Designed miniproteins, single chains, continued (2). Designs and how they scored, part 18

Each design is a single chain, and the fold is of that chain. pLDDT is the mean over its residues in the fold that is shown.

## One batch from the design tools (miniprotein)

Design m4592
Fold by ESMFold2-Fast:
Structure m4592 (fold): chain A 57 residues (1-57)
Amino acid sequence: RREHILRVAREAVSALGAASLRDIAAASGVSQGTVSRVIRENPDVFEVRDGLVRLAP
C-alpha cells in the first residue's frame, strides 16, 4: 500500500511537474491523510507547498 502510493505520487509528479494530494489520493485509492504521511516521510524525494507535490531538487 505505501509502496503503491509512493509510486503513484512519483509518476504523477514526474508527468505533470506537480500534483495535488487530492489527485494522488484519488489515483492511489487512499485518503489524502495517508498520501500526506507517505510524502512527508520522503522529504528527499518530494517537496510539498500549498497542497501541491513536486519532486525535490
Scores: mean pLDDT 75

Design m4593
Fold by ESMFold2-Fast:
Structure m4593 (fold): chain A 65 residues (1-65)
Amino acid sequence: SAMKERLIKEYKSAIEDLEKRLKEVDAQIAANKDNPAKVAQLQAFKTGLEKRIENLKKKLEELES
């Protein structure tokens, strides 16, 4: 269906954008390695991004089934 095809495209795009953001956060963690408080904040943010990616991948898998 057109709706299914649209959702697949949207989820794939969202996953790509979140994965790019995840790489940016990893770079920020590396840049702030001597600041434990900042690293902790960035790691919490990274965990949130990873959960969103996992959720979207699960939804994508269900749509492609």
Scores: mean pLDDT 88

Design m4594
Fold by ESMFold2-Fast:
Structure m4594 (fold): chain A 80 residues (1-80)
Amino acid sequence: SMKERLLIAFKKAREAIISGSDEEADKALEEVIEILKEMGFEDIAEKFEQRWAKAKTKEEKLKVLNETFEELIEKYPELL
């Protein structure tokens, strides 16, 4: 399902930020953004992309990812 694909993409992005290269993290982020747009969550996707572009450190990037996931679940609890 698209929900499962999205959850897997978030997990991959988190792993890439923590243990991967910057290129792997950026690629994983692009996958999350693409899925969010496909699901109709364009506003969340655009905000996520803008915040990621401003994130400089691993800690800041992880915070952006976590806050995006929290906002998604808060606005669309039916995803769980």
Scores: mean pLDDT 84

Design m4595
Fold by ESMFold2-Fast:
Structure m4595 (fold): chain A 82 residues (1-82)
Amino acid sequence: MVLDKAWPYFEALVAALKAGDEAKAKEAFEALLATIPEELRVEVLATLIKSIPDEEDRKLILEFLRKLNDELSKKIIEEVEK
């Protein structure tokens, strides 16, 4: 399953963001994207972010995506905030 392959990289992304390691966060995010077909990236990433039980952890990821300021990140934020 796509989610099963993506999950370890998503955990690495969250851990890096909590540690304040922006370089590791970006590395984990790029690896995460590589596990997901391009057409599913918005839906899969929004689902993963919504699965986080801690609101502060979700805010860290959304802030990271806002800093990236690319089209994909904007679409993910919009999908999460629906």
Scores: mean pLDDT 81

Design m4596
Fold by ESMFold2-Fast:
Formats: sequence, C-alpha cells, structure tokens
Structure m4596 (fold): chain A 78 residues (1-78)
Amino acid sequence: SDKAERDKNVEYLLELGFVTKVEKGSVLEATENVVEMERAARRGEFPRGVLILPEDDEQAAKTAAAARSIGERYLEAR
C-alpha cells in the first residue's frame, strides 16, 4: 500500500539520519523540500532537516521515494 511504502522509505531516511523529522505540508512545499535536499546533496552536504510530506498517501509515497533516491545517490558518490 502507499502508506506502507511511505513508512518504509521514511524509516530508512530517519535511520540513516538523512532527515531528522517529518512534517505535513502542501504538494508544492513537499516538492520544494525535495529540490533543496537534492541541491544540498549535489554540494556534498548531508541533508539533516525536515522531510515535508503531503496529506495524500500516493503523493506522500512518491515524495518519500524521491527523498530516499537522493540519499542513496549521495551514499554512492561517497
């Protein structure tokens, strides 16, 4: 389910320390948050911030998966 995939990806990000907390926000806020995480990773910075997830379970699952992908690429580059 979308909730299960969201929770699995969020747990990965929290355990890795890639995010420190999760907050609810709009789809736009979530999109901008992921873009900033990718920019930080490209600068060689380990993002240690908030993960913003939209209310919709499908959109939240997509956002969490995108954030996990950024974390995995950051680790591969190191």
Scores: mean pLDDT 81

Design m4597
Fold by ESMFold2-Fast:
Structure m4597 (fold): chain A 89 residues (1-89)
Amino acid sequence: SLAEAFLALSPEEKERVKERAIEAAIEVLKEKYPDLPEEAIRGMAEAMVDRLFELIEEKKWKELDYLLRTSEEARAAYEAMKEALAELS
């Protein structure tokens, strides 16, 4: 499963996937909050991606599904994670 692929990543691969997810989240957040400074946007993206990883590692699939249904930036980050995983396979 995709979740098992995430859990099987090395620390180096996790960091690579995390950066791809952060970049995707930043693009969505910049459109939603054009007046926020870049540092604030990056901080928000990093916090959200950390939350996505926590939910995956803790196997909180209901909470993950809800987050992906309710947050465009979370959805963009998750799609970027899937793309990065496919490139590592």
Scores: mean pLDDT 84

Design m4598
Fold by ESMFold2-Fast:
Structure m4598 (fold): chain A 93 residues (1-93)
Amino acid sequence: MKETVVEAVGVTTYTLRDGVVYRTGSGNVPELTGKKKRKVTVRTFWPEDPLGDATGVTVYSIKVLESDLDKVKLKPVSWPTVEISRERLRSAE
């Protein structure tokens, strides 16, 4: 099965508590499983609330077919598009 999961580093999480937004920090980890361009996991954290009042954080992982590596663009509902460089994926070989 030719399937590629792209892992993004440098994610930020937010949690809303008592009307205060807390920055939970950078998502913890590069799971660079195998470090091959077809074995990269995309994990992105963003608030669930598109209005900016985050009630929680969603961990989102995607799997992309090897033929669709050119089209790797992530756009959650409340956040801007996240684009991963193809050269970054190639250097993982």
Scores: mean pLDDT 35

Design m4599
Fold by ESMFold2-Fast:
Structure m4599 (fold): chain A 93 residues (1-93)
Amino acid sequence: SERLRLEMEAGALVVAAAVLIVTTRKEIEKTEDEEKKEKLRELLERFEELLREAQRVLDELAAGADLEEVRRRIEELRRELKELLAEEKKISE
């Protein structure tokens, strides 16, 4: 089922974003460099937005949203996650 596949994919994004929020908060607490701390706070806000959008996709799927539109939104969220992970790596270097 395409709907079940999209629910699983959106659910995976929710889990990934939730884990990244927790790990980023811990990194902020451990970081003494104010410039890195500020960049991590900005990254945290973007992970929190990603979580909200992924949860919204799940709610829309439950409400009978168009599967093609949902697929596009999941693809956009996956691209954003990839970009945020690359940004996190640069901050950690």
Scores: mean pLDDT 88

Design m4600
Fold by ESMFold2-Fast:
Structure m4600 (fold): chain A 68 residues (1-68)
Amino acid sequence: MSLLERVKELLEAFPELEGREVLVIRMAREGKSQKEIADEAEVSQSTVSRFLKRAKELGLFDEFPIKP
């Protein structure tokens, strides 16, 4: 599966993030807690946990296109 296909699958699985996916991955890579990420992204800790688990399953945690 290509990087683009994996990104699309992740985004389609989490419509509640509404464009905050990059923020969540960036903060997780910076070592922020799930609570801090949930507070900044304005979603539940459960949503953050499920999203990060799915991103890791798809191999996207390290490959997700994050640009400043």
Scores: mean pLDDT 76

Design m4601
Fold by ESMFold2-Fast:
Formats: C-alpha cells, sequence, structure tokens
Structure m4601 (fold): chain A 66 residues (1-66)
C-alpha cells in the first residue's frame, strides 16, 4: 500500500512538473498581456511548489519502505 502510494506521489510530481513547463510556455506566448503573463507565471510557480511537495511525500514513504 505505501509503495503504491509513493508511486502515485511520484506520478503527481511528474504531472505538476509538466504543468509548470506548459504554464511557462503560455506566459511567454502572452508576455505582451501583463495580466495573462502574471497569471501564467503564478500558475507555473504553484505547479512547481506542488511538484516539490509531492516529491517530498514520495521520498518520505520510500524511506519507510527500506
Amino acid sequence: ELEEKAKRYREEAERARKLREEFRQLAEENKDNGVKYASYQMAALSSEVAAEVYERKAKELEEKLK
């Protein structure tokens, strides 16, 4: 169960990292629109934080499985 949960956290972290890159791309495409640029930059930052949280949770569970 913990092994499966750790795997799911790893998958969530990878998904969040992909979203971060997508939001960064959208920000660049919308850099002439300050509101959209700021919104996409904030979304990218939120996705980066989510990836770090999920990666940390996965590592904590993986350490318990050793």
Scores: mean pLDDT 83

Design m4602
Fold by ESMFold2-Fast:
Structure m4602 (fold): chain A 68 residues (1-68)
Amino acid sequence: SIDDLKSELDSISQKIAALDQQIAALKARMKAQGASLDDQIELGVLETARATLLVVKKKLEEKIKKLE
């Protein structure tokens, strides 16, 4: 149903918000303490996860819009 899709969209939006907080915290730590190779790898993993969730969010938004 459209309500189920909206619930999925809310869940994905919460996951993106959590990743945004993690990325911001990591970038702040890297700026304050210096960036290690491990920090750069971790940042890349988090940014890739965020990009994947944004694609899922866009597809869910398009699907909801078609059902309106």
Scores: mean pLDDT 88

Design m4603
Fold by ESMFold2-Fast:
Structure m4603 (fold): chain A 103 residues (1-103)
Amino acid sequence: MKELKETIERIIDLVEEGRLEEARELGEKVYEKYPDSLAAKAALALGERKFGEAYLLLEKAGFTELAKRVKELVEKNGSEKDKKEVLEAEIEIGVEELKKAVL
């Protein structure tokens, strides 16, 4: 799990630096190594710039600090579409948590 966290942090850094092809290759390699991992699927989504999916998968995997970094990246540098997709993912997590609290 520590290796996955460090690799996801590296992918976020590569996206922030505009090194998009390197971010994509790293995400694909991690997903190939751990295809059943939510965190590895989040790494692939980050490399493909699917920020809403990456946020959702990171939250579900318990990598809340990394999900927060993705949200901050999108708020500073993302398109309006990226911002909407992250907001929709955040709402989905909030609704799921509310259902668990009420049921």
Scores: mean pLDDT 81

Design m4604
Fold by ESMFold2-Fast:
Structure m4604 (fold): chain A 87 residues (1-87)
Amino acid sequence: SELEKKLEEIINTEKDHAEAVLKMIEETLIYIQELLEKNKASDEIIEKVRELFNEIGPELQEAVQNKDLEKFKELLLKLVEKVEKLL
């Protein structure tokens, strides 16, 4: 996955944890936005994407608090996979 490679590069190159987290979120949101736009996602699909984000939110927060960027990456990729299944 192109996104997986970008997230791995951030983990390997960005030494500031907070900056790494922000960059990983930014790249993931850009990827999801482009995916939704390319597939002309309906308002119903967009709401389901918000529900998926809310469901994974607590686990993402825990990974950030534990400074576990590998787990954070895995959770973001799992979120993207679930979004792709809605399309």
Scores: mean pLDDT 87

Design m4605
Fold by ESMFold2-Fast:
Structure m4605 (fold): chain A 64 residues (1-64)
Amino acid sequence: SLEEKLRKAKELALEKGVEEVAESAENLLRHRSDLPERLALGLLVQDARELGGEEFAEEVRKVL
């Protein structure tokens, strides 16, 4: 489910020390009913790339 994917991404971000991405995932979790799944996941991966770099974005994609 979208909720499970976002929770996994949040935990990964906390483990890697990218707190801003963990906050992005938490914000998406709170608004998950307001966004299509593909858009929510796309926004999270974009934030991961911009804040944590390409390698971190790839790791986030693997848990989605």
Scores: mean pLDDT 82

Design m4606
Fold by ESMFold2-Fast:
Structure m4606 (fold): chain A 59 residues (1-59)
Amino acid sequence: SLESTVKEANELLEKLEPSLPNTVKATKQSIDTSVKNKNLAYLERLVQALKNLLEIKEK
C-alpha cells in the first residue's frame, strides 16, 4: 500500500541520515510530493534504491 511504502522509505531514510543528511532531506520532500500525486511506482523504486544504498553503507 502507499502508506506502508512511505513508512518503509522513511525508516530507511532515518538509517541513512547520519551519512547523507542532505540527500535524506531532499528525498523526504520528494516523498511528500509523490504521496500527494499517489505515485506508488516511484515510491516502490525509491524504497528499492534506498535498500541498496543502505546495504552498501551498513552491510
Scores: mean pLDDT 77

Design m4607
Fold by ESMFold2-Fast:
Structure m4607 (fold): chain A 94 residues (1-94)
Amino acid sequence: KKEYAEKAIEYLLKAAKEAEKAASKIKDKEEAKKLWGEIIEKIEEAIRYIREGNYEKAIEYAEEAKELASKLPVDVSEALKYLEKAIEYAKKAK
């Protein structure tokens, strides 16, 4: 259903904001830049695939974003929670 796809995008955007806040607290700017860049790329691809109706690919990219976010050397619990909600809604949109 379209409403579930919209919710999935909403949670992906919330996850991106929380990951950005977390990355801003990292002292190693080189590590932060690399991981943040990869996380945002995966979130943007997930959003793109949701808009295309390819929920399977969107879920794959959101799971990859979750794995990358978990590698940040700071508390990313909120970003991970929003990524999990995005995956849940993407699955319901099928």
Scores: mean pLDDT 83

Design m4608
Fold by ESMFold2-Fast:
Structure m4608 (fold): chain A 100 residues (1-100)
Amino acid sequence: KLKEIVEEALRLVEELERLLREGAPVEEILAKLAEIRQLLVEGYELAEDPEVKELLQEAIRLVILAMEEMEKSDEEEARRIARETAEKVRELLEKVKKLV
C-alpha cells in the first residue's frame, strides 16, 4: 500500500513536470501540487520507518511552502518555484521508493 502511494505520487510529479513544460495555468499547477500533497500525507500516515517518515515530511513541507509562495508570486516566479519544488520532491520520493 505505501509503495503504491509513493509510485502514484511520482506519477503525479511527472504530470506536474509535463504541465510546467506545456505552460499550463498556475491554477492547474497549484491543483496538481495539492494532489501530490494529499498523497504524501497519506504516505506519511502509513509509514512506520522513521527514515521514510522524515523524507515524506520534508517533501510535504516543500510542497506546502511552494504553494504558499506561488500564491504571492507572479506567474513566471510561480512556475520557477513549482519547477524547483517538483525536482526536489522527485528526488525525495525516489529515495523513499528504494526503502519501501
Scores: mean pLDDT 89

Design m4609
Fold by ESMFold2-Fast:
Structure m4609 (fold): chain A 78 residues (1-78)
Amino acid sequence: MIYTVKAESEDPEKVVKEIEKELGVKLADARKAHPVESPVSYEIEGKKLGIRTSDKELAEKIKEILEKKGIKVEVSAM
């Protein structure tokens, strides 16, 4: 199962960097041909940020990080 965390921000690139700092892990850019190896990938479309992981606990931790920053998030399982 893959968990998707969706968020909107004025600066989604900054949000990605803050998540990387809090988790101590680099996030894989889904748009790059050779992304870094990571249990978490992300995609940015304008102000929209989508984060995907197969790890439920990691998805929940990302949600908590974003909510603490006042960012509205939605989590879905696929």
Scores: mean pLDDT 77

Design m4610
Fold by ESMFold2-Fast:
Structure m4610 (fold): chain A 87 residues (1-87)
Amino acid sequence: SEALLEEALANVERMAALYNWSEEELAAAKRFVTDFFRRLLAARSEAERQAIMREAVDALRATFSPERATYLGLVLQELADRLAAAR
């Protein structure tokens, strides 16, 4: 559901506002969350979804600060859980 992505992006925007993230940081985070969501929707099996999550967590750790990676990791996990519940 696109509504799940919109809610996740709104949560990222709220966090960015609270902690004064730059526009570039926010844009990067929103792109990352959007790409993750699209990959999960395209996944054909639970094994693919687990691989997507592992790859995303590794990429977050490589790309963002530890605190931002932790927050974004929680957003990705919530998206994955809510998509699974909606199936």
Scores: mean pLDDT 84

Design m4611
Fold by ESMFold2-Fast:
Structure m4611 (fold): chain A 71 residues (1-71)
Amino acid sequence: SAAGIQLMQDYPYPSEEAIAAARELLAADPQNVEVRYWLREYLKLLENPPPSVTLSEEERKRLREELEALL
């Protein structure tokens, strides 16, 4: 869906802002499979982040827990 594509375009890497945007999209459409797909992709990015992404261990833990709660 366009919503899932927009989420990744606006937030290419996992962040609190990306999770907040995903929550709003899921609140509007809980069956949005594209948003749920990108949430799973965010979990993969947290495990193997590219060198351009700097996240503290605390931030990675919080983001992982929030993503798992949404899935």
Scores: mean pLDDT 75

Design m4612
Fold by ESMFold2-Fast:
Structure m4612 (fold): chain A 79 residues (1-79)
Amino acid sequence: MTFSDEEAREAALEAARELGLELSEEQLKKVVELLKDPLAFSFALQLSREDAVTFLMQLYNLPREVAEVVYEAARILSK
């Protein structure tokens, strides 16, 4: 992947703002970790929002809010 940890963190913060969510520092680190995971990133980009969020929650044991931020942040990074 062609993005840095800083770029992933900025995308996560932007996604959280767009969704009206406030994430803890630990949740932000988890989002960055998942954006760097090829499987999680692939699910976020290739699936519909509902399917991607559901699979991320189930596969990675995430709360819905974190899964939604991963979904939006992946799209920000893929532009």
Scores: mean pLDDT 82

Design m4613
Fold by ESMFold2-Fast:
Structure m4613 (fold): chain A 82 residues (1-82)
Amino acid sequence: MSRREVLAEVRRLAEELGLSPEQRALVLNLVGEAMRGIEEGADPEELLAKLGAELSRLLPAAVFERLWPRLEELLRRYAESV
């Protein structure tokens, strides 16, 4: 899976879940940081744990519950592709 495909799917999920422009920008930035960490050889499990913790604090619980399983799957597939 490419970086472009991950970011496109994140934008689609943000639209589907009705995220504000500010929430969308936040999610895209944090996902971009996680992808960079994976590309630089950091532990994907540690990056996913950090991302999940940050998003759970910053997003409403209902939004996080719907978004996080899909982001986790996307980033795991991305890590396997790098």
Scores: mean pLDDT 84

Design m4614
Fold by ESMFold2-Fast:
Structure m4614 (fold): chain A 93 residues (1-93)
Amino acid sequence: MTEEELRAALERIDGIAEEFERFFASLSEAEREELLRRMREEIPLSSSSEEHREFRLELLDLLEAGTPPRTLLLRELAFIAGIPVAEVRERLR
């Protein structure tokens, strides 16, 4: 990921996280389970490596356990950028 790509992603992350959190909160329990099932099926098709696939599946487990989507999006961005989550958080300030 380039510095420009990372900056553009960070500038959008708040809006994306808020929209996803509102969407996810609007779903019934059954609809959330169906969404998570579809995401698990799509991850192997969209992942760049086996390590990235395993990481994304772990993020879905955390989402199902009640971890806020914003936290998961920051972790995914940090993984793609190859930097610590703490550095991603600092760049949002």
Scores: mean pLDDT 72

Design m4615
Fold by ESMFold2-Fast:
Structure m4615 (fold): chain A 60 residues (1-60)
Amino acid sequence: MSVEELAALVREMRAAGASAAEIGRYLHEELGATAAQILEAMRLAGLSRQEILEALFALV
């Protein structure tokens, strides 16, 4: 998936009430997105630095 497609999905999942950690795990585990792709997608979707870090730490 492109980073823009991932960013659109991040926005949709946030609108549905998902946490940054839940979104990060879904993108990584179900879609095979890399940490770098998740970081850029969340940045494009307008998530805060704190939210992005919470998502990335959820991947470990």
Scores: mean pLDDT 85

Design m4616
Fold by ESMFold2-Fast:
Structure m4616 (fold): chain A 75 residues (1-75)
Amino acid sequence: SNQLDYNEAKDILDTIYENIIELLKEANKLSEKLIKELEEFKERMYKELEKLPSVDEARKYLDKVGEEVQKIIEK
């Protein structure tokens, strides 16, 4: 893989993050603590995406990211 593949994965992650924030706003579940937890999670995911060898592996990883985000939201 190459840097462009990771940039695509990062863009997908950013889109997922923004969609989650909007859904939380609509549901009146958005809090400063949750925003901070999601931001810290996003930064960790950026670092992990850089280690992956391809966009296909990055997409598999992003599927797993959805599971971790669900855990954060359910707190």
Scores: mean pLDDT 69

Design m4617
Fold by ESMFold2-Fast:
Structure m4617 (fold): chain A 95 residues (1-95)
Amino acid sequence: EEKKRKELLERAREYEEQARKYKEAARLFRKGAEGTPDEGVELARRAGEITGDDKMAETAIASGKPGLENAARYYEDQAKAYEESAERLREKAEE
């Protein structure tokens, strides 16, 4: 049914957009962990702005390099989960 297919594709697009934001946040946290402490702070805050989760960013900053690495892994895992969910929605839309 056309309406059901359209709704599934819209949800897939939303999940793909969220995955894209989480991938960018993960990239920034990883780059921050590899740089100077000051670069780590700036990049983590940018990641918080992208995700809307300033608390996660500030917690990662407070924990130093290990915190930035943990935040990167968290957002990599979230991005993968959202991409897998989007793919399942697209598969259902083709049924």
Scores: mean pLDDT 87

Design m4618
Fold by ESMFold2-Fast:
Structure m4618 (fold): chain A 73 residues (1-73)
Amino acid sequence: SAAEAQRRQLIEQGGQRARDSMTKLLLAGKTDGVQKTVDQGKAGSPVLAQQMDQAKQQAEDDYARAKAAEAAA
């Protein structure tokens, strides 16, 4: 249904925003802020719990890639 498609899109957008936010925290050296972001996201939106865990993993991957690129320069 259109409502189910819209809900799925909002969940995906939430995950992407969480990923971007956590990547910025990692790049700033605020590693404790990453876990707080996950915990707050899960508490505020239980339907995003799996997406928050995936966003954290993706943010860590993005951070590792950025550090590898920095080392190669």
Scores: mean pLDDT 81

Design m4619
Fold by ESMFold2-Fast:
Formats: C-alpha cells, sequence, structure tokens
Structure m4619 (fold): chain A 82 residues (1-82)
C-alpha cells in the first residue's frame, strides 16, 4: 500500500518523497487512510518541522476533506508549540 511505502521512506529519512506520496491520501474517501496519513505526517514533522510546515500550510488551503482539514489545523498548531 502507499501507506507502507511512505513508512519505509520515513525509516530511510527520505522525507520529501514520503510527503509527496502522503499528500494525495488526505483526499481519500476512507477516514482510516486519512487518519494513518496524518499520523505519518506528524512523524515527519517531529523529525523535520521546517520541511513539513510550508507543505501542510499549502495543503490546508487546498483540501476539501473536513477530516484532513481538522488534522492539518491540529498538526500546524502543535508545530507552533515546538
Amino acid sequence: SKIEEAEKLIEEERYEEAIELLLPLLDDPDPDVVRRTMLLLDEIAKKNPELVRPVLEEELKKTKNPLAKKGLETLLKELDEL
């Protein structure tokens, strides 16, 4: 699955490639896919917050998925507290 591919990329510290793979999954109709995607984006954000912040801000402007929007707002708020 794309989630498993992203997990492997994160383990290899290939964060930019993992982000590219994860962003389209935020629009997935399955809420479990969106939730798992958010957890992986959070993991990358903990490793490299400056890489992740502008990407999440841009995606928040574009996403129409209310679950993704809420998750992105929460994650960006947590990054501001680092």
Scores: mean pLDDT 85

Design m4620
Fold by ESMFold2-Fast:
Structure m4620 (fold): chain A 105 residues (1-105)
Amino acid sequence: GAKKAAEYAKKAGEYANEAAKESAKSGKAKPTSVAAAGASGAGAYAGAKIAEKQGTEKSAKDAATSAKGAAETAELAAKSSGDEKAKKYAEKAKEYAKKAEEAAK
């Protein structure tokens, strides 16, 4: 449970960061959406590392919540960019955030 939730949250954060990066490369994304996605992705990744180290249900749920937020901000950045790679990374972030939430139950 907790270990798998942390692993999925980490992947969600990684994909959210890639979505932010590709959105920025497009030159069409809203700068604030890119900044928010990058910050949320980094935060989710850090939270997942803490959850992985602590191995508690609370830390796993906190990591899953952060991963969900990161996936949502990544989706907004990707949509504002119109970039297909950014959209694919945002979709992967959402998939792993959902898996993290299910594993944290």
Scores: mean pLDDT 82

Design m4621
Fold by ESMFold2-Fast:
Structure m4621 (fold): chain A 70 residues (1-70)
Amino acid sequence: AMPDLASMRDELKAMLSHPDPEVRAAAALGLSHIGGPENEALIEELLRDPDPRVREGVRQALETGELDFR
């Protein structure tokens, strides 16, 4: 019902291509919090990200469901 959520999701998807690994990790956690099959597919692709911080953030989100920020 909120258009802002759709905009946030699109911004998070764009952030997945950001050069900073911290930004990509934050985007993955945000997408995990929103949930949904499309977001789960994007998160699974990030398990293959070259940066260990991104992979760790994704693994934590999928395994525990807990975010670094709330």
Scores: mean pLDDT 70

Design m4622
Fold by ESMFold2-Fast:
Structure m4622 (fold): chain A 96 residues (1-96)
Amino acid sequence: SEIEEVVKKIKKLHEEMVKKIGDSTDRELHEKLLREALAETARLIGRLAGDPAAGEELAEEFLAAKSPAEVAAVQKRFEERFGEVSRELEKVAESL
């Protein structure tokens, strides 16, 4: 299903992020890679939800975030917009 394909893509994004982090203790690198993964997740979920424009807007906001507090604010807006779709993806991920 389309939901299963998106779950697999998000899992791959997380695995690629973890691989790029490796044994690095560089906080700035970790924060950058996290923002990039969150941005691409927002794009994927936005397309799945039939609102790619909102997904892209949130992706741009994640990439522009300069602090953990700004990332958290974007995450809150993401949850308000796409939280229901995200919960459906989590249920599918548990069954894979």
Scores: mean pLDDT 83

Design m4623
Fold by ESMFold2-Fast:
Structure m4623 (fold): chain A 70 residues (1-70)
Amino acid sequence: DELRKRLEEAEKELEELLKENPELASSGHVQFARGALASARAALEAAEPDEESARTAIDLAFGMLKLARE
């Protein structure tokens, strides 16, 4: 539950960033964040959820989004 909420928060931050700065879609930081969020979603949606992999991927996504805003 908490990890799904954190994933949704990260996905929302990415959407808001790209709504305000659509040119950042081709940024390496944004592309990495998208990949990390996709990995986190796959880990949580697996038949046996991998919470550790999901947590790591979500944290990496937030870090990349922070760098993209600079």
Scores: mean pLDDT 82

Design m4624
Fold by ESMFold2-Fast:
Structure m4624 (fold): chain A 70 residues (1-70)
Amino acid sequence: MEEAAVAAGLANADVEIERNPDLSEEAKKQIRDITVKAGRAVAEARARGEDSAPGGVFSKIEDGKLVPVP
């Protein structure tokens, strides 16, 4: 389900946010928003029978942001 993928992503994002207590509320919101979008993209790709969503999947957090891995 999309909700399950989003929830798992947000849980991971919260762990990273806890590791970076200097993050502003705006930065925390941005990280969560990107995580939600990535989780939904993955869930949609799986619903279509694909392994992952092209162009929308992020594999790491860099400088407090999710970034695509080549």
Scores: mean pLDDT 62

Design m4625
Fold by ESMFold2-Fast:
Structure m4625 (fold): chain A 87 residues (1-87)
Amino acid sequence: KKKKEEEEIRKKAEEVIDKAIEEARAAGETVAPEDAEEVEKGRKAAIEEIVKIFELYKNLPNQPELSEEEKEEIKRAYELTLKLLKE
């Protein structure tokens, strides 16, 4: 069922995000340390976006109104998420 699949993806995303944050720091992507609460909100929002992007990428053919830039961003985020989930 959709809800169970989304919950499983969300749980995996939480684990992957923790690892991705560490790698992102090593890559030179820094988050503003003074915005700790916003970082927590961003973390939860990122998990929700990952789930949404996963569904959007799967349903891309049914959403032709998306611009090329939006499609590229969805594909990029999906590829990053997929790569992290596979590893």
Scores: mean pLDDT 66

Design m4626
Fold by ESMFold2-Fast:
Formats: sequence, structure tokens, C-alpha cells
Structure m4626 (fold): chain A 78 residues (1-78)
Amino acid sequence: AKAEKGETVAQAREKYGENFAIVRDGKLVYNGVEKNGAAYGVDDNTVLEETDEIVTDVSPYIDYDVDEGIELIKEAIA
């Protein structure tokens, strides 16, 4: 799904649940599929762009390191 214009990361997490990822221009910027989450240049107050992609269909129950999580998210939205 595409992010809603003006939506923050925190609002997206509330809307889509705990285990989601955000991709901006084909680059992972937030990975909620990791147990503790991982953010790459964004925080809960970062406003999302309408072109950002929200991925909810990745298997979120597995803890990944940053490299493994990035590859799985890229494959899910490629």
C-alpha cells in the first residue's frame, strides 16, 4: 500500500500494526519486521511522502538483522 500524505511513521504503525515496513524510492527506511524495529533515517515523528510504500505482507514474526530484513522487504515490493 502507499503511505497517506502527511502521515507520520507513528500514525502508520498505529494504522497498519506493529509489523510493517516503509520503502522510499526503492530503499528501506523503516523495518518493523525486526523484533526491535529498525529505522534508516526516519523516526516516529517523520512525515511520510505519498509515494512511500507500506509493506504489510512480509513474514513479520522472524527477527532479522538489518541486511536480511532489507533483502526480504525489497523482494516483497520489487
Scores: mean pLDDT 61

